# Designs tried in a protein design run: designed miniproteins, single chains, continued (2). Part 99

Each design is a single chain, and the fold is of that chain. pLDDT is the mean over its residues in the fold that is shown.

## One batch from the design tools (miniprotein)

Design m7418
Fold by ESMFold2-Fast:
Structure m7418 (fold): chain A 74 residues (1-74)
Amino acid sequence: MNGREAAEAMGEGVRALATGEPVKTEEAREWLELFRSRGADAERAERAVAGAVAKVGSDGPGEELKREALRLLE
């Protein structure tokens, strides 16, 4: 998964947390479940994703963006 795909999946997970709307992809479901498992509300999840994108960008491998988002969720 590239950084753009990772950012899209994380963003969909945040949207689902905020709205209660169903997720469209399995990757977005994994992020939604991860946010819930860490007790993150939509605001905290959105800050983590936005912070990761701002620091790492979405041009590289999705693993780097994912790692930074996970760090910010601590």
Scores: mean pLDDT 80

Design m7419
Fold by ESMFold2-Fast:
Structure m7419 (fold): chain A 59 residues (1-59)
Amino acid sequence: MKKYRTEIYTVEEGDTIASIAKRFGVSQQTIKNSIRKYKLGDPRDLKVGQDIPVRLEVE
Protein backbone atom coordinates (compact mmCIF):
# COMPACT_ATOMS: atom_id res chain seq x y z
CA MET A 1 0.00 0.00 0.00
CA LYS A 2 1.43 3.41 -1.02
CA LYS A 3 2.38 6.06 1.55
CA TYR A 4 0.52 9.36 1.23
CA ARG A 5 0.88 12.90 2.55
CA THR A 6 -2.19 15.16 2.79
CA GLU A 7 -1.64 18.78 1.70
CA ILE A 8 -4.31 21.49 2.12
CA TYR A 9 -5.03 23.63 -0.95
CA THR A 10 -7.12 26.83 -0.73
CA VAL A 11 -9.28 27.32 -3.84
CA GLU A 12 -8.50 30.51 -5.78
CA GLU A 13 -10.71 32.37 -8.26
CA GLY A 14 -10.81 30.53 -11.62
CA ASP A 15 -9.74 27.18 -10.16
CA THR A 16 -11.39 23.98 -11.41
CA ILE A 17 -11.05 20.36 -10.24
CA ALA A 18 -8.95 19.76 -13.39
CA SER A 19 -6.59 22.72 -12.72
CA ILE A 20 -6.10 21.73 -9.06
CA ALA A 21 -5.45 18.08 -10.03
CA LYS A 22 -2.88 19.20 -12.64
CA ARG A 23 -1.19 21.51 -10.09
CA PHE A 24 -0.60 18.55 -7.72
CA GLY A 25 0.05 15.95 -10.43
CA VAL A 26 -2.94 13.85 -9.30
CA SER A 27 -6.10 12.64 -11.05
CA GLN A 28 -9.32 14.67 -11.02
CA GLN A 29 -10.86 11.66 -9.21
CA THR A 30 -8.38 12.19 -6.33
CA ILE A 31 -9.71 15.75 -5.83
CA LYS A 32 -13.36 14.61 -6.13
CA ASN A 33 -12.73 11.81 -3.61
CA SER A 34 -11.24 14.35 -1.15
CA ILE A 35 -14.29 16.64 -1.52
CA ARG A 36 -16.63 13.67 -0.81
CA LYS A 37 -14.52 12.28 2.07
CA TYR A 38 -14.39 15.60 3.94
CA LYS A 39 -18.00 16.58 2.98
CA LEU A 40 -16.88 19.86 1.41
CA GLY A 41 -20.04 20.23 -0.70
CA ASP A 42 -20.58 19.80 -4.44
CA PRO A 43 -17.41 19.21 -6.53
CA ARG A 44 -19.19 21.07 -9.39
CA ASP A 45 -19.50 24.20 -7.21
CA LEU A 46 -16.04 25.08 -5.86
CA LYS A 47 -15.98 28.17 -3.60
CA VAL A 48 -13.04 30.61 -3.47
CA GLY A 49 -11.34 30.19 -0.08
CA GLN A 50 -12.48 26.55 0.31
CA ASP A 51 -9.76 24.27 1.74
CA ILE A 52 -9.35 20.95 -0.10
CA PRO A 53 -7.15 18.19 1.41
CA VAL A 54 -5.14 16.60 -1.43
CA ARG A 55 -3.59 13.14 -0.99
CA LEU A 56 -0.08 13.09 -2.48
CA GLU A 57 2.05 9.97 -2.94
CA VAL A 58 5.32 10.32 -0.98
CA GLU A 59 8.69 8.58 -1.36
Scores: mean pLDDT 74

Design m7420
Fold by ESMFold2-Fast:
Structure m7420 (fold): chain A 88 residues (1-88)
Amino acid sequence: MEAFEAELRALAEEGAARLRALAAQSLDPARAELLRKLAEALVASVPALVALGRETGQPQLVLEQFRAAVQYYIAQAEAAIAAEKAAA
């Protein structure tokens, strides 16, 4: 279980760092703020995900779903910033 908690935290922190880096690249202040808030939300969600993994007895499933969600948010943010640059 400790390894599960550590891995969730690492995913959240890595995802948050990437989203903050993307926010710094955005030319849209509103999008930059939303990406920073999403980064905060990822880190803030860790205790609830830890509890979910414990309660369901499926920490690996929770971990893989969280990883997929983080990857999805990063991909969407990257696409949005690429679209901003293409439209400029």
Scores: mean pLDDT 86

Design m7421
Fold by ESMFold2-Fast:
Structure m7421 (fold): chain A 98 residues (1-98)
Amino acid sequence: SMADEHAEKGREALREGKLDEAYAHYKKALEIDPNHKEALLGLGELAKELVREGKFEKANELEKILEKAFLETKDKEIFEALVEIAVEVLKRAVLDVT
C-alpha cells in the first residue's frame, strides 16, 4: 500500500540519519492509515534518536502520537516503544547530558 511505501521510506531515511525526512514519510503513512503499525513503531525509533540528540521537544511530540495510538489500539508493541523512549530519556540523564 502507499502507507507501507511511506513507512519503508521513513525507515530508510532514519537508517541514514535523515530525521526530518523520516518524520515526513512516517507522517504521510499515518495520514493514509492512522493506525499503521510500522509507521507508529518507526516514530518510536525516531523519538529515541531525537532523545539521543537532545531534541526533547520533538521527541515529546512523537511520544504524544504514540500515546494516542496506544489508547486507541491497546497494542503491546506500541506500549513497548513508549517504554523504550522513557528508557532513552533516563539513559541520557544518567550520562549527565540534557
Scores: mean pLDDT 86

Design m7422
Fold by ESMFold2-Fast:
Structure m7422 (fold): chain A 73 residues (1-73)
Amino acid sequence: SMANRQIALKMIEIAKEAIEEAEKEKDPEKQRQLLKIARASLEMAEEYEDYLSAEEKAELAKLRERVKELEKK
């Protein structure tokens, strides 16, 4: 449904913002909280991924990889 697609897109937006803030964040505790927000949002978007286009699914996959790379540091 369009409503489920809108939820997925909103969760992708929240994850992108949290990841961008985490990349700029100097405080490890604040960075950890931002990465938790990003991960939770990506998990919610994944629940509705069947409502996403191929390009949007590719963006979701790239965001998952960005979170993994930040968690390694």
Scores: mean pLDDT 87

Design m7423
Fold by ESMFold2-Fast:
Structure m7423 (fold): chain A 63 residues (1-63)
Amino acid sequence: KVEEYVEDLKKEFNLSPEIIEIVKQRLENSEDVEAAYRAIKAALKEFKKLGKSDEEIVNILKE
């Protein structure tokens, strides 16, 4: 369920409320929620590795 995926990502990455809302909307609107979850998780790992700020992550995810 989308809520479980959102909670897992929130706990792993210490996401801001704005990022959480974007992630939730992205998962809810996805044709394949599991594939979307895996893609978002991979993207978040890369963003944190690159030292992206929460503001930068929000802007990228809204694209």
Scores: mean pLDDT 80

Design m7424
Fold by ESMFold2-Fast:
Structure m7424 (fold): chain A 57 residues (1-57)
Amino acid sequence: MEEQRKANEEGAAIYRQLADDAERLGDALSKHDPQLAQIARDTAGELRAKADELLAA
């Protein structure tokens, strides 16, 4: 059992949760502030990439 692997799996889960929240925020903001909506969606993509990187480590 590798403690680092479990920490990476937990970290990836947190990043994915934050990415989902950021994407939903982007969808909600798209009607009021398209610029912030795009930033939120870009952030969601970056968070998902970080989650994938942790799982590949």
Scores: mean pLDDT 82

Design m7425
Fold by ESMFold2-Fast:
Structure m7425 (fold): chain A 75 residues (1-75)
Amino acid sequence: MREGRLSLSLDPETNVLTVELRDLDTDQVFSGTGVTPTGVEMGTLVQEVMRRAREAGVTRIVGVDHTLNGPFVPK
């Protein structure tokens, strides 16, 4: 199975989220960036990057800097 590592970086001043998924076998990086003022936009951006990686053959996503369970709302 090909595994990818997910990394998330959020700028708290601009609410810009950068999502990077690295294929651990090929070292190819799939990335997305956008303004994500709520957890809905954050989740949507991450799911889009994960989908592109899966279409390229990454079958498992492991090693997440942040978790994607439930809503990502302030507090």
Scores: mean pLDDT 70

Design m7426
Fold by ESMFold2-Fast:
Structure m7426 (fold): chain A 91 residues (1-91)
Amino acid sequence: MTDEEQVRYLAALAEVLGEHLGEAERGRELAERIRAGDPAALEELEELVREAEETLSDEELLELLERAARRAGAPEEWFERYRANLAKALA
C-alpha cells in the first residue's frame, strides 16, 4: 500500500468508526485531519479503534475494517486476504 492509499484507508476508517459509534461528526473531523497530515489525528484514531474493540465483537470490528477499506477504494482481493489475517490476529 502506498502512503497515499494508507492515508485514504486511515481517513475512511475514522469515518466508518465514527458512524458506527454514533459520533459521525467526530469521525469526519478526524478523517479531514488525517488527510491533512496531522500526527495527533493518528493517536485519536487509535483511541477510536480501542473504543470499538471494547464495544464490538471481533467479527463486527472486521466488518467495519472491511467497510473502511472498501470506502478507500481497496480491491476486493485485498479485503479477503487481510480480513482472514486480522481475524486470526484478533482471536
Scores: mean pLDDT 75

Design m7427
Fold by ESMFold2-Fast:
Structure m7427 (fold): chain A 60 residues (1-60)
Amino acid sequence: SSLEREIADSLARMAYAISERHMSPDEAAQFLLDLSRRLKSLGFDDVAAEVEARARELAA
């Protein structure tokens, strides 16, 4: 549903803020990759792909 997608998007944005504030780039990349896999397992494939893309940018 649209509400579930909005919640997933909000969770991703909070994860980005936490990773930027409290983690090294390598730690942030691993944290976001783990989050992406969890979001994908819950059926939020689009949000998971966006989170994975951000993680890959941090690991580059």
Scores: mean pLDDT 83

Design m7428
Fold by ESMFold2-Fast:
Structure m7428 (fold): chain A 74 residues (1-74)
Amino acid sequence: SMSLGQIRQMLDSDGDGTVSLEDIVKVLEALVENPPSKEELAKLFDKDGDGVVTDAEFDAAFAEHEAEILAWFE
């Protein structure tokens, strides 16, 4: 299992504090056998539909939806 810190490191390789939904999809494809769709991920991380997720938004979404997100890694 990977920690939140390891996931963030994979998503934010540039260290600029932002990630794209495509980057999140790619990481989940590597970690999860049946990853959720980009549409489902947008509902959790990108409610405004701008395609960009800040580190703060990612952390907030993970804190709020931790149980749902962790269910993907069963």
Scores: mean pLDDT 68

Design m7429
Fold by ESMFold2-Fast:
Structure m7429 (fold): chain A 70 residues (1-70)
Amino acid sequence: GAALRERYLEEFEREVVRLINLHEVTEEQIKQIEKLSKELEAELKKARTEDEMRRLVERYLQQVRELLSS
């Protein structure tokens, strides 16, 4: 349900904040992270299973980590 999707989005947002605090982040990187967050929110709304939600969060967090390591 909606509460489960919101829980996974919150987990993603919490990890993103942690990652941002560990790196010197540019304005361009912040805009890319914001875009990824919006894409994840849209994809979570389409997810039918908790397994799909977990994979989405993992995939998008990997994209954020890759962005910040460049």
Scores: mean pLDDT 84

Design m7430
Fold by ESMFold2-Fast:
Structure m7430 (fold): chain A 74 residues (1-74)
Amino acid sequence: MSEEELREIAEGLLEAVRLGRGEEAADALVPMPEEDFEPLRETIERLHADSPLLPEMLAVLDEAEARRRARLAA
């Protein structure tokens, strides 16, 4: 995933969390490639370091990653 795409996802996640749609955001991130989760985390932490919603954004990302692993662990 490109840096631009990661930035767009991070911004979308901020809006989703702000609107109380963290659960929907977590499900939307499940199909994301495994290798893109860490770059997305780094992008969120860089762009939204001073956001009061940063902990909730990171929690949504952790939940999405956990759900992805559960679906792949057949």
Scores: mean pLDDT 82

Design m7431
Fold by ESMFold2-Fast:
Structure m7431 (fold): chain A 99 residues (1-99)
Amino acid sequence: SIMDYELEIEIWEGLAHIARALGMEELAKKAAREAIELFKEMLKKGYKPTNGILKAVLRAALLSEDEELKEEAKKLVEEAMKKYGLEPDEEVKELLEKL
């Protein structure tokens, strides 16, 4: 279900936060990649993302400090917002500006 995707993506976001705080750069990048791959999988299955999912993916990518992951996450989120006619909340807008 979409709630299972949201929970799993939020777990990877949480791991990215912990990894970044501990200076574990490769783990932060791995966590961001896993969040992005889950996001791609849910979109392929036709699930409409929640603002919670958009924020979690963008935050995980930002925490990776990897420019390719940041660009991929930004592109995927912008494409999903256009496809589903999603109005970004203030936090999604702020995260997109940072990526």
Scores: mean pLDDT 89

Design m7432
Fold by ESMFold2-Fast:
Structure m7432 (fold): chain A 95 residues (1-95)
Amino acid sequence: NQKKIDELIEKIIELLGVSEEEKEKLFNEPDPKKLILELAKLAIKEAKKGADSDKMNEIMALIIELIDLVYENDPEKQAELRKEIVKLAEEIEKE
C-alpha cells in the first residue's frame, strides 16, 4: 500500500504547484500526520488566494483519500485528522 500512498502524495504536490524547496521538505517529512496537515495547510492557503474551487476540491478529495490509506482500519485517527484540518482552515481564514 506504500506505493499508493506515495502516488497520492506526488499527485497532491503536483496539483499544489509548490516550489522545489517545499516539495523536497514534504518528501522528507517522516511523520505522516505532519505531512498530511502540511499538505492541507498549503491547499487551504491556495484556496484563500482565490484558486479554482474545482481544483481545490480535487486536492482536498486526494488528501482525504491519503488519510484513509495511511490510517486504514483506524477510524479514530481518520476522524481526528479531518477535525484538525477543519480547525486549520478556520485559523488560516483569520490570517
Scores: mean pLDDT 80

Design m7433
Fold by ESMFold2-Fast:
Structure m7433 (fold): chain A 116 residues (1-116)
Amino acid sequence: SARRALAEALRAIGSRVGAEAEREGRGEAVGAVVGMISAAALEEGVLLDEETVREYARRLAEVAELAFERGDERAMEALREGIREAVRYLKEGRPEKAEEALREGAERAREIIEEK
């Protein structure tokens, strides 16, 4: 099925991006964000290219590390929402708006972390 093919493709991309990050000592944070990106892409039915997944995961890794370290579920939700919005914009062919959505999600997550 199309959904199964998409899930398999996203898994392959996530495995490659995650393996690269593990070699750099950033596997846990990048892996977590890759999981969020893959979930959003599967939900929206869109195949993201490997470079987009890699760029987005690395951009969000630091704030994701802070959120996980603190157990800040509200910050993690802010990241998930930013990622979902970004994937929706990519599906619409609006990469600049996708970049804005990622930035807003990361900023929201940092604000939540700083409140504690």
Scores: mean pLDDT 84

Design m7434
Fold by ESMFold2-Fast:
Structure m7434 (fold): chain A 115 residues (1-115)
Amino acid sequence: DPARERRREEISRAELAEMEAQMPEIEKWLEEMVEKAKNGELKTLSELLEGLMALIIRKEDESLIERVVEKIIELKQMSPEQVERLKKMVEHMKNSEWTPEIIYATYVVMKERTK
């Protein structure tokens, strides 16, 4: 249906423009979270979760990702079953393709959950 296709294309263009407008702030957020993780400055559960997502998206060093995961486990006092689920989720996220669209969606969700 050409009319449906045109509407989808117009919506996609508007969404792409919104994503492109937000990308500099997202890139700055990723850089700031990675730097805080490297310096051990992530203190709250919210900061640790944002830092974990940033480290995974940026494909940062495994040992740094593991340190943030361990701090989340400690701070939440997670059970062995919860720890196993978290580790499986982290592994799945590490093996996922992080497109600009997925990065943007993740940023929006993280910002909404922390406010």
Scores: mean pLDDT 80

Design m7435
Fold by ESMFold2-Fast:
Structure m7435 (fold): chain A 63 residues (1-63)
Amino acid sequence: MEELKKEIDELEEKAKKLTDPQYQREVRMLINAARASLDAGLEETARQAINDAKKVIEEAEKK
């Protein structure tokens, strides 16, 4: 779980660098879902949300 918390913090820093407000909102929603899932003990769900957030960041950067 500590590793997942660190990944979420890293995603928050990357989200701050996004210039498109739609991508920024999407990433923040996924980060929030990942944190809520970890708090609920749903590690697999949290990992899925983290992976989805990474994909959104990758898509935003591809332009």
Scores: mean pLDDT 79

Design m7436
Fold by ESMFold2-Fast:
Structure m7436 (fold): chain A 91 residues (1-91)
Amino acid sequence: MGVEEGKKAVEAAKAGNITEALIEGQKAAELGLKAKEAGNLEEAEATHKEVGEAQRIIAERVKGKEDEVSEAVADAKSIEEAGEKIQEVLA
């Protein structure tokens, strides 16, 4: 369920596990879109809220390093690689 994946993304983001936060966030966003397409707007909104919270936490962690993160992920071929590159910038 998208809300559960979204909550996992938030927990991973709080723990500083950017790779897991991005992977679970992508899964949550996909499930939220499917819920919306199925007419389940309540689940879609709840999922969107969790994904947004995970994105907010990641944004706080990259604050002041946005350009470095952008450059690091420019050549990333997967969301996992992008997460790893962001974690390297934050280390």
Scores: mean pLDDT 82

Design m7437
Fold by ESMFold2-Fast:
Structure m7437 (fold): chain A 93 residues (1-93)
Amino acid sequence: TEDILHVTVTITSSMSKEETQKFAEELKKRLEALPSTISVKVSPVKEVDGLNQVTIELVARRGDSLAELLSFIEEYKDKIVSLKVELEIEPGL
């Protein structure tokens, strides 16, 4: 039994609604390809203060999932206006 990582990332983007959705779906696909990923949920894109916002919820075991998430976000840093990351560790029993 191992710890389970819960990561919620709220991304506010300067990209269009369509581009923000494509960004989130591409990230989901990359995370789902990793053996350490248990689940990835992507919210519908919503407009907040004239910008487009999406929330990504990652549930993962120990492995590469968090590093891949952060690496992909870094690739899009010039398009990201704000980023909120919340992490919770669920202990293994």
Scores: mean pLDDT 84

Design m7438
Fold by ESMFold2-Fast:
Structure m7438 (fold): chain A 60 residues (1-60)
Amino acid sequence: SREELEREIERLLAEFQRLQDELQAAEDAGAPQSEVDRLQAEIDRVVARIVELQRQLEAL
């Protein structure tokens, strides 16, 4: 399952990069604060999941 954890972490890192790009684009476009807050919450969720999977990987 190490390879499965590593693949999921790689997928989440790609999602993290996409969300950061979307957040930057939203801020540059002057998007509503609600949209900025939504993107930040999604980034926080992805980061928390990456941290959890890294802990699981270290326990192997």
Scores: mean pLDDT 88

Design m7439
Fold by ESMFold2-Fast:
Structure m7439 (fold): chain A 75 residues (1-75)
Amino acid sequence: SMFEELVKEAIEIVKEAAKESGDPFLENAAKELEKLFKEGSKEEVILAIKNAIGILDGLGFKEKAKKLEELLKKL
């Protein structure tokens, strides 16, 4: 589904940023998104993506944060 594809793309973006930065909050955000994708509600997934955007912005990953914001608009 479009929802599944968008969430998978969001997970990949957060994972890439976590790998590049080594930041534990981004690593935890990626793990939480993977968990919620399997067993969470749409509302929980949306909240987790919003949280990841905040972390990315705080760390200076402006382009990745912007890409997540665009994905969020389609959810």
Scores: mean pLDDT 87

Design m7440
Fold by ESMFold2-Fast:
Structure m7440 (fold): chain A 70 residues (1-70)
Amino acid sequence: MTEEELNKALAETREAYQRAVDLVEKGGDIEEVEKLAKEMVENARRIGPLGYEQAKKAAEELVKKAKEKH
């Protein structure tokens, strides 16, 4: 993986996370939150194991919060 590819994957992961957070706060669609969470985890998996584990935990928390609002 090139440094440019890594930086892009990190940016995409952060963007997906922020979009998911905003959607959870607005009480948005659970399916859309789950989709964004999956995108975040998939991008983080490409980065490495530590990033993957952190993204997975964040994704689980986001989906849980989304379900609590519905």
Scores: mean pLDDT 76

Design m7441
Fold by ESMFold2-Fast:
Structure m7441 (fold): chain A 89 residues (1-89)
Amino acid sequence: SLEEMKEELLAKLPEVEERGKKLGVDEKFLEEQIKILREDILGLESEEEAERAREFLEAALNAKNKEEFVKHLVEFGVWVGMELIKKAV
């Protein structure tokens, strides 16, 4: 279910935050991004969207350096914005 998928994604956020810290991402930036990610996850409207969100978070968790990590978080935000545009058309 969508609610179970959201719960699973939210449970991954502490791991995402820890990975960012280990890769040397700025703590203030990371805290702000995790807050945005939580809000974006709560706003997901379908299991398909939740599955796509999972892919972005897994990519961030598997990032080898801070640039790749930040790129994946930014790509998640861009994707959320594009999904909102599609719904407005």
Scores: mean pLDDT 85

Design m7442
Fold by ESMFold2-Fast:
Structure m7442 (fold): chain A 76 residues (1-76)
Amino acid sequence: MEVTITSMSDMPPVKPGETGVSKGTGTVTIDGKTYPAEVVETVTVDANGTTRVTTEVYVDGKLVAKEELVFPEQMA
């Protein structure tokens, strides 16, 4: 299953210890056919500078895909 994000609302600024949410629209391609999808992206920045991004994709109100990415504090 392939997911493509076509539009997203602007993410509010997220500071350490805060959570931000952005909503958007996209498409899901199943068996060569494309369906409209809703996308919810949640960004949490831990006090230690670790950023967690959770992306949830919904089709007709059903959760069809979920991805979570963790970005540790980068050393220069």
Scores: mean pLDDT 74

Design m7443
Fold by ESMFold2-Fast:
Structure m7443 (fold): chain A 113 residues (1-113)
Amino acid sequence: LEELLEEARELLRRASELLDKLKDNEELMEALEEVARELEKDAEARYEEAKANPEKAEELLREAIELLREAIELLEKMIKNPEEVTKEDIRRAAEALVRGVMLGNLAVAAIAG
């Protein structure tokens, strides 16, 4: 579990660094806000389940790691090959990033609390 927490924290830091480089990408910023609003309602329910069951907390952490890896790959593509980036890539990056960050933070809170 400690190794998964360390991996999640590393991926969260990497995603944050990449996002800072893309802060002037208005389409990405708008997509991030939209996805964040959609996911807030479900986050609390998943947190309560994870808090009650360590297995669920580990599931959230593994899901977060997978999503953060996908988000990082897409964000790196946006930096390296911006001309190849589609609107679908931007929406996928936003969804993966917001979900990954949210689930990662919920899992860390459930495990550490």
Scores: mean pLDDT 80

Design m7444
Fold by ESMFold2-Fast:
Structure m7444 (fold): chain A 74 residues (1-74)
Amino acid sequence: SNDALLAQVRALLDATIAALEPKLSPEELEEVRRLAARLLALIGEYLATGDPAVYAEALELEERLRELIDRVMA
């Protein structure tokens, strides 16, 4: 179900953030959590609506999160 998929995506994001916590400043951690929460909301909206505009916004946000993670891990 879409609810089960959304719960799995949330768990994956939470695990990723927990792994990054020791490498992030408090401000960076707050930003990552904020971006992850917004991404999860957009994924939920896309699963409910199938709207291509929501999908495009989710991809842009995922790209921003990936860039931030890559910078922290470098």
Scores: mean pLDDT 84

Design m7445
Fold by ESMFold2-Fast:
Structure m7445 (fold): chain A 83 residues (1-83)
Amino acid sequence: SQLQAQIDALIARVDQLSQTATPAQQKQLAALRARLEELRAELDALEANRSALSPEDYATRLRALQASVDYIQSQIDDIEAQL
């Protein structure tokens, strides 16, 4: 899915930024990476149960995950701007 690709791309970006980051930035990036892994697991669980959900429930949960990912992306963007 597009959201799964976005999460995977953000994890890769965090790993890349961590190579040149300060110890304080590495700690922040590690926390964001852990949260992205949690969101990936939540997305995988949502997709595994997709046929059991109404289209409305699926769309609502997907939008909530997207909003969480977008927020983390903004935090990563802020850290990258400081590098």
Scores: mean pLDDT 89

Design m7446
Fold by ESMFold2-Fast:
Structure m7446 (fold): chain A 77 residues (1-77)
Amino acid sequence: SGNMTEIKGLEDKKDMKEIDISHNNLSEIKGLENLKSLEVLRIEHNQLTSLPKEIANLKNLRGIAFGGNQLTALPAE
């Protein structure tokens, strides 16, 4: 919650299976490429205008929730 506008340092989270960062003011997410164990990503109700391209490389990802953002295009644009 609150005024977080960017997340960095996710490279330290390589063993995480679930991340929930919903209801923040995130405009950008970095470091997702290192989350090889990630199965669920919840990023709802942020200020994202695009999804990180690195999501396509998360082979264990089974679920993503991104509703309530300002998405204008998908990562494969």
Scores: mean pLDDT 70

Design m7447
Fold by ESMFold2-Fast:
Structure m7447 (fold): chain A 66 residues (1-66)
Amino acid sequence: MLEEMLAKAREIGKLIDTLPEEEAKKMEKEVLRAYLEALEAYDAGDFERAREIIERTKERVEEVVK
């Protein structure tokens, strides 16, 4: 579970690195908020929600990178 979330976070980070500096900064803020929500879900034992948040975040970043 946690390893899967970390792997996806690394992929998201690589995608953000391809963006112009200003757009990368905005996406980093959105991604950090999503990571906090995922961590809160994880701490609550809601692993399904935590995984869903990370997956949605990756899809969002992929759309912006395109």
Scores: mean pLDDT 79

Design m7448
Fold by ESMFold2-Fast:
Structure m7448 (fold): chain A 72 residues (1-72)
Amino acid sequence: MEMSPYGLEFVEELEKLFKAKLTEIRITEQDPVTGRARVLAYLEDGHVIEMEVEFDEDGRMHIVKVLGIYKY
């Protein structure tokens, strides 16, 4: 699975922060009441970034905070 088009703006922000390209994005939890979700982003260098995101009125995803950074 490759990058998701719904997360394009935060994908750009992530790639700028980590200087690495995304290989996969996955939504793990979604709260319809708050409009927030948890996302795992897999980078080509072997890092996995867990973050909390929020959807705006246009359905665009924005990074609220980074919850964890993992590597194998």
Scores: mean pLDDT 69

Design m7449
Fold by ESMFold2-Fast:
Structure m7449 (fold): chain A 75 residues (1-75)
Amino acid sequence: ASRESIKNEAIELLSTFGLLNEKNAAKIEAVPEQDINELAKRVQDLKIAYDQKDPEAAQTAAKKLVDFLDKYPAP
């Protein structure tokens, strides 16, 4: 998948879970090329939990995605 595709999928999933805000969107855009594979993995983990309709696993995966994003700058 393209970097843009992975970033768009992260935005869509955070929106689905009510976690999308201006800061998180900016942090996703700030993810550098070397960290895209880690972003993709966290997005995939959340997508799997969502598809399995496991609310506890989805909440845990969503928290891990947000925690990953917290290391990047926000405006």
Scores: mean pLDDT 80

Design m7450
Fold by ESMFold2-Fast:
Structure m7450 (fold): chain A 69 residues (1-69)
Amino acid sequence: MIEGVEKNLESAVAMGMSVQDQAAIFGAYFASRGLEEAARRLYELAADPNATIEDVVEAYKFALEEEKA
């Protein structure tokens, strides 16, 4: 799952989608699932012009851990 997320992020960026746009999409998705802490972290990345694919992958990992709790 995590490896698939990283690959999909790389593909989206290669197609002209920003890392910030991807972070915003994941943030909205996790917020809709009640994962408020993960959503907040992703929205912070969406507002950060220096956010990287690695930062979004780490926030996604955090979301999976929050979901298990």
Scores: mean pLDDT 77

Design m7451
Fold by ESMFold2-Fast:
Structure m7451 (fold): chain A 95 residues (1-95)
Amino acid sequence: SLTPEQVERLKRAVEAAKAASNVQEAIDKALEMLGLKPEQWTKLERAIAAALVVLVKGWDYQEAAKAAGVSETTVRNFVLAVSTVLREAGIEIPG
């Protein structure tokens, strides 16, 4: 299970993504709010941010993947995992 601090960071990442006006801004803000510094941004963290942005904004998988520097297949695979984590944390996705 997630810690309360991890849940709070996810909530802030969701809110930051909602407020963003473009895909790149949404990815960058989500990564920042997850508490990850740029030097910690591996392919895994970028995939999580891209999946979160797709779930929150409903934006195209291919554009989110491009902005995050990962494959579209990677984003699709992470959408289910991120969706499950958000649901277990009680964080509502706009829909």
Scores: mean pLDDT 77

Design m7452
Fold by ESMFold2-Fast:
Structure m7452 (fold): chain A 80 residues (1-80)
Amino acid sequence: MSPLDRLSVVLGEILAVLTDPEAREEVLRLFGELLATAAAGDGVIAPEVLREVAERLLELVRKHAPGEYESIARRLEAVL
């Protein structure tokens, strides 16, 4: 699977632990931006861009689902 495909699996896990509608909307917005970047780059996303998105996703999990932070962080590290 591509890095984007692997990240999309973890995105589903993040959305499952986030109950706040604003946090869920921000997660979907960040992933939409990532997909737009991939489309503009002929399906290629720089590793640093994937890392920046992962860090922003982890910040949302830390704020809204702090008990799940360590689990999601390990999952993101495994797919990046």
Scores: mean pLDDT 78

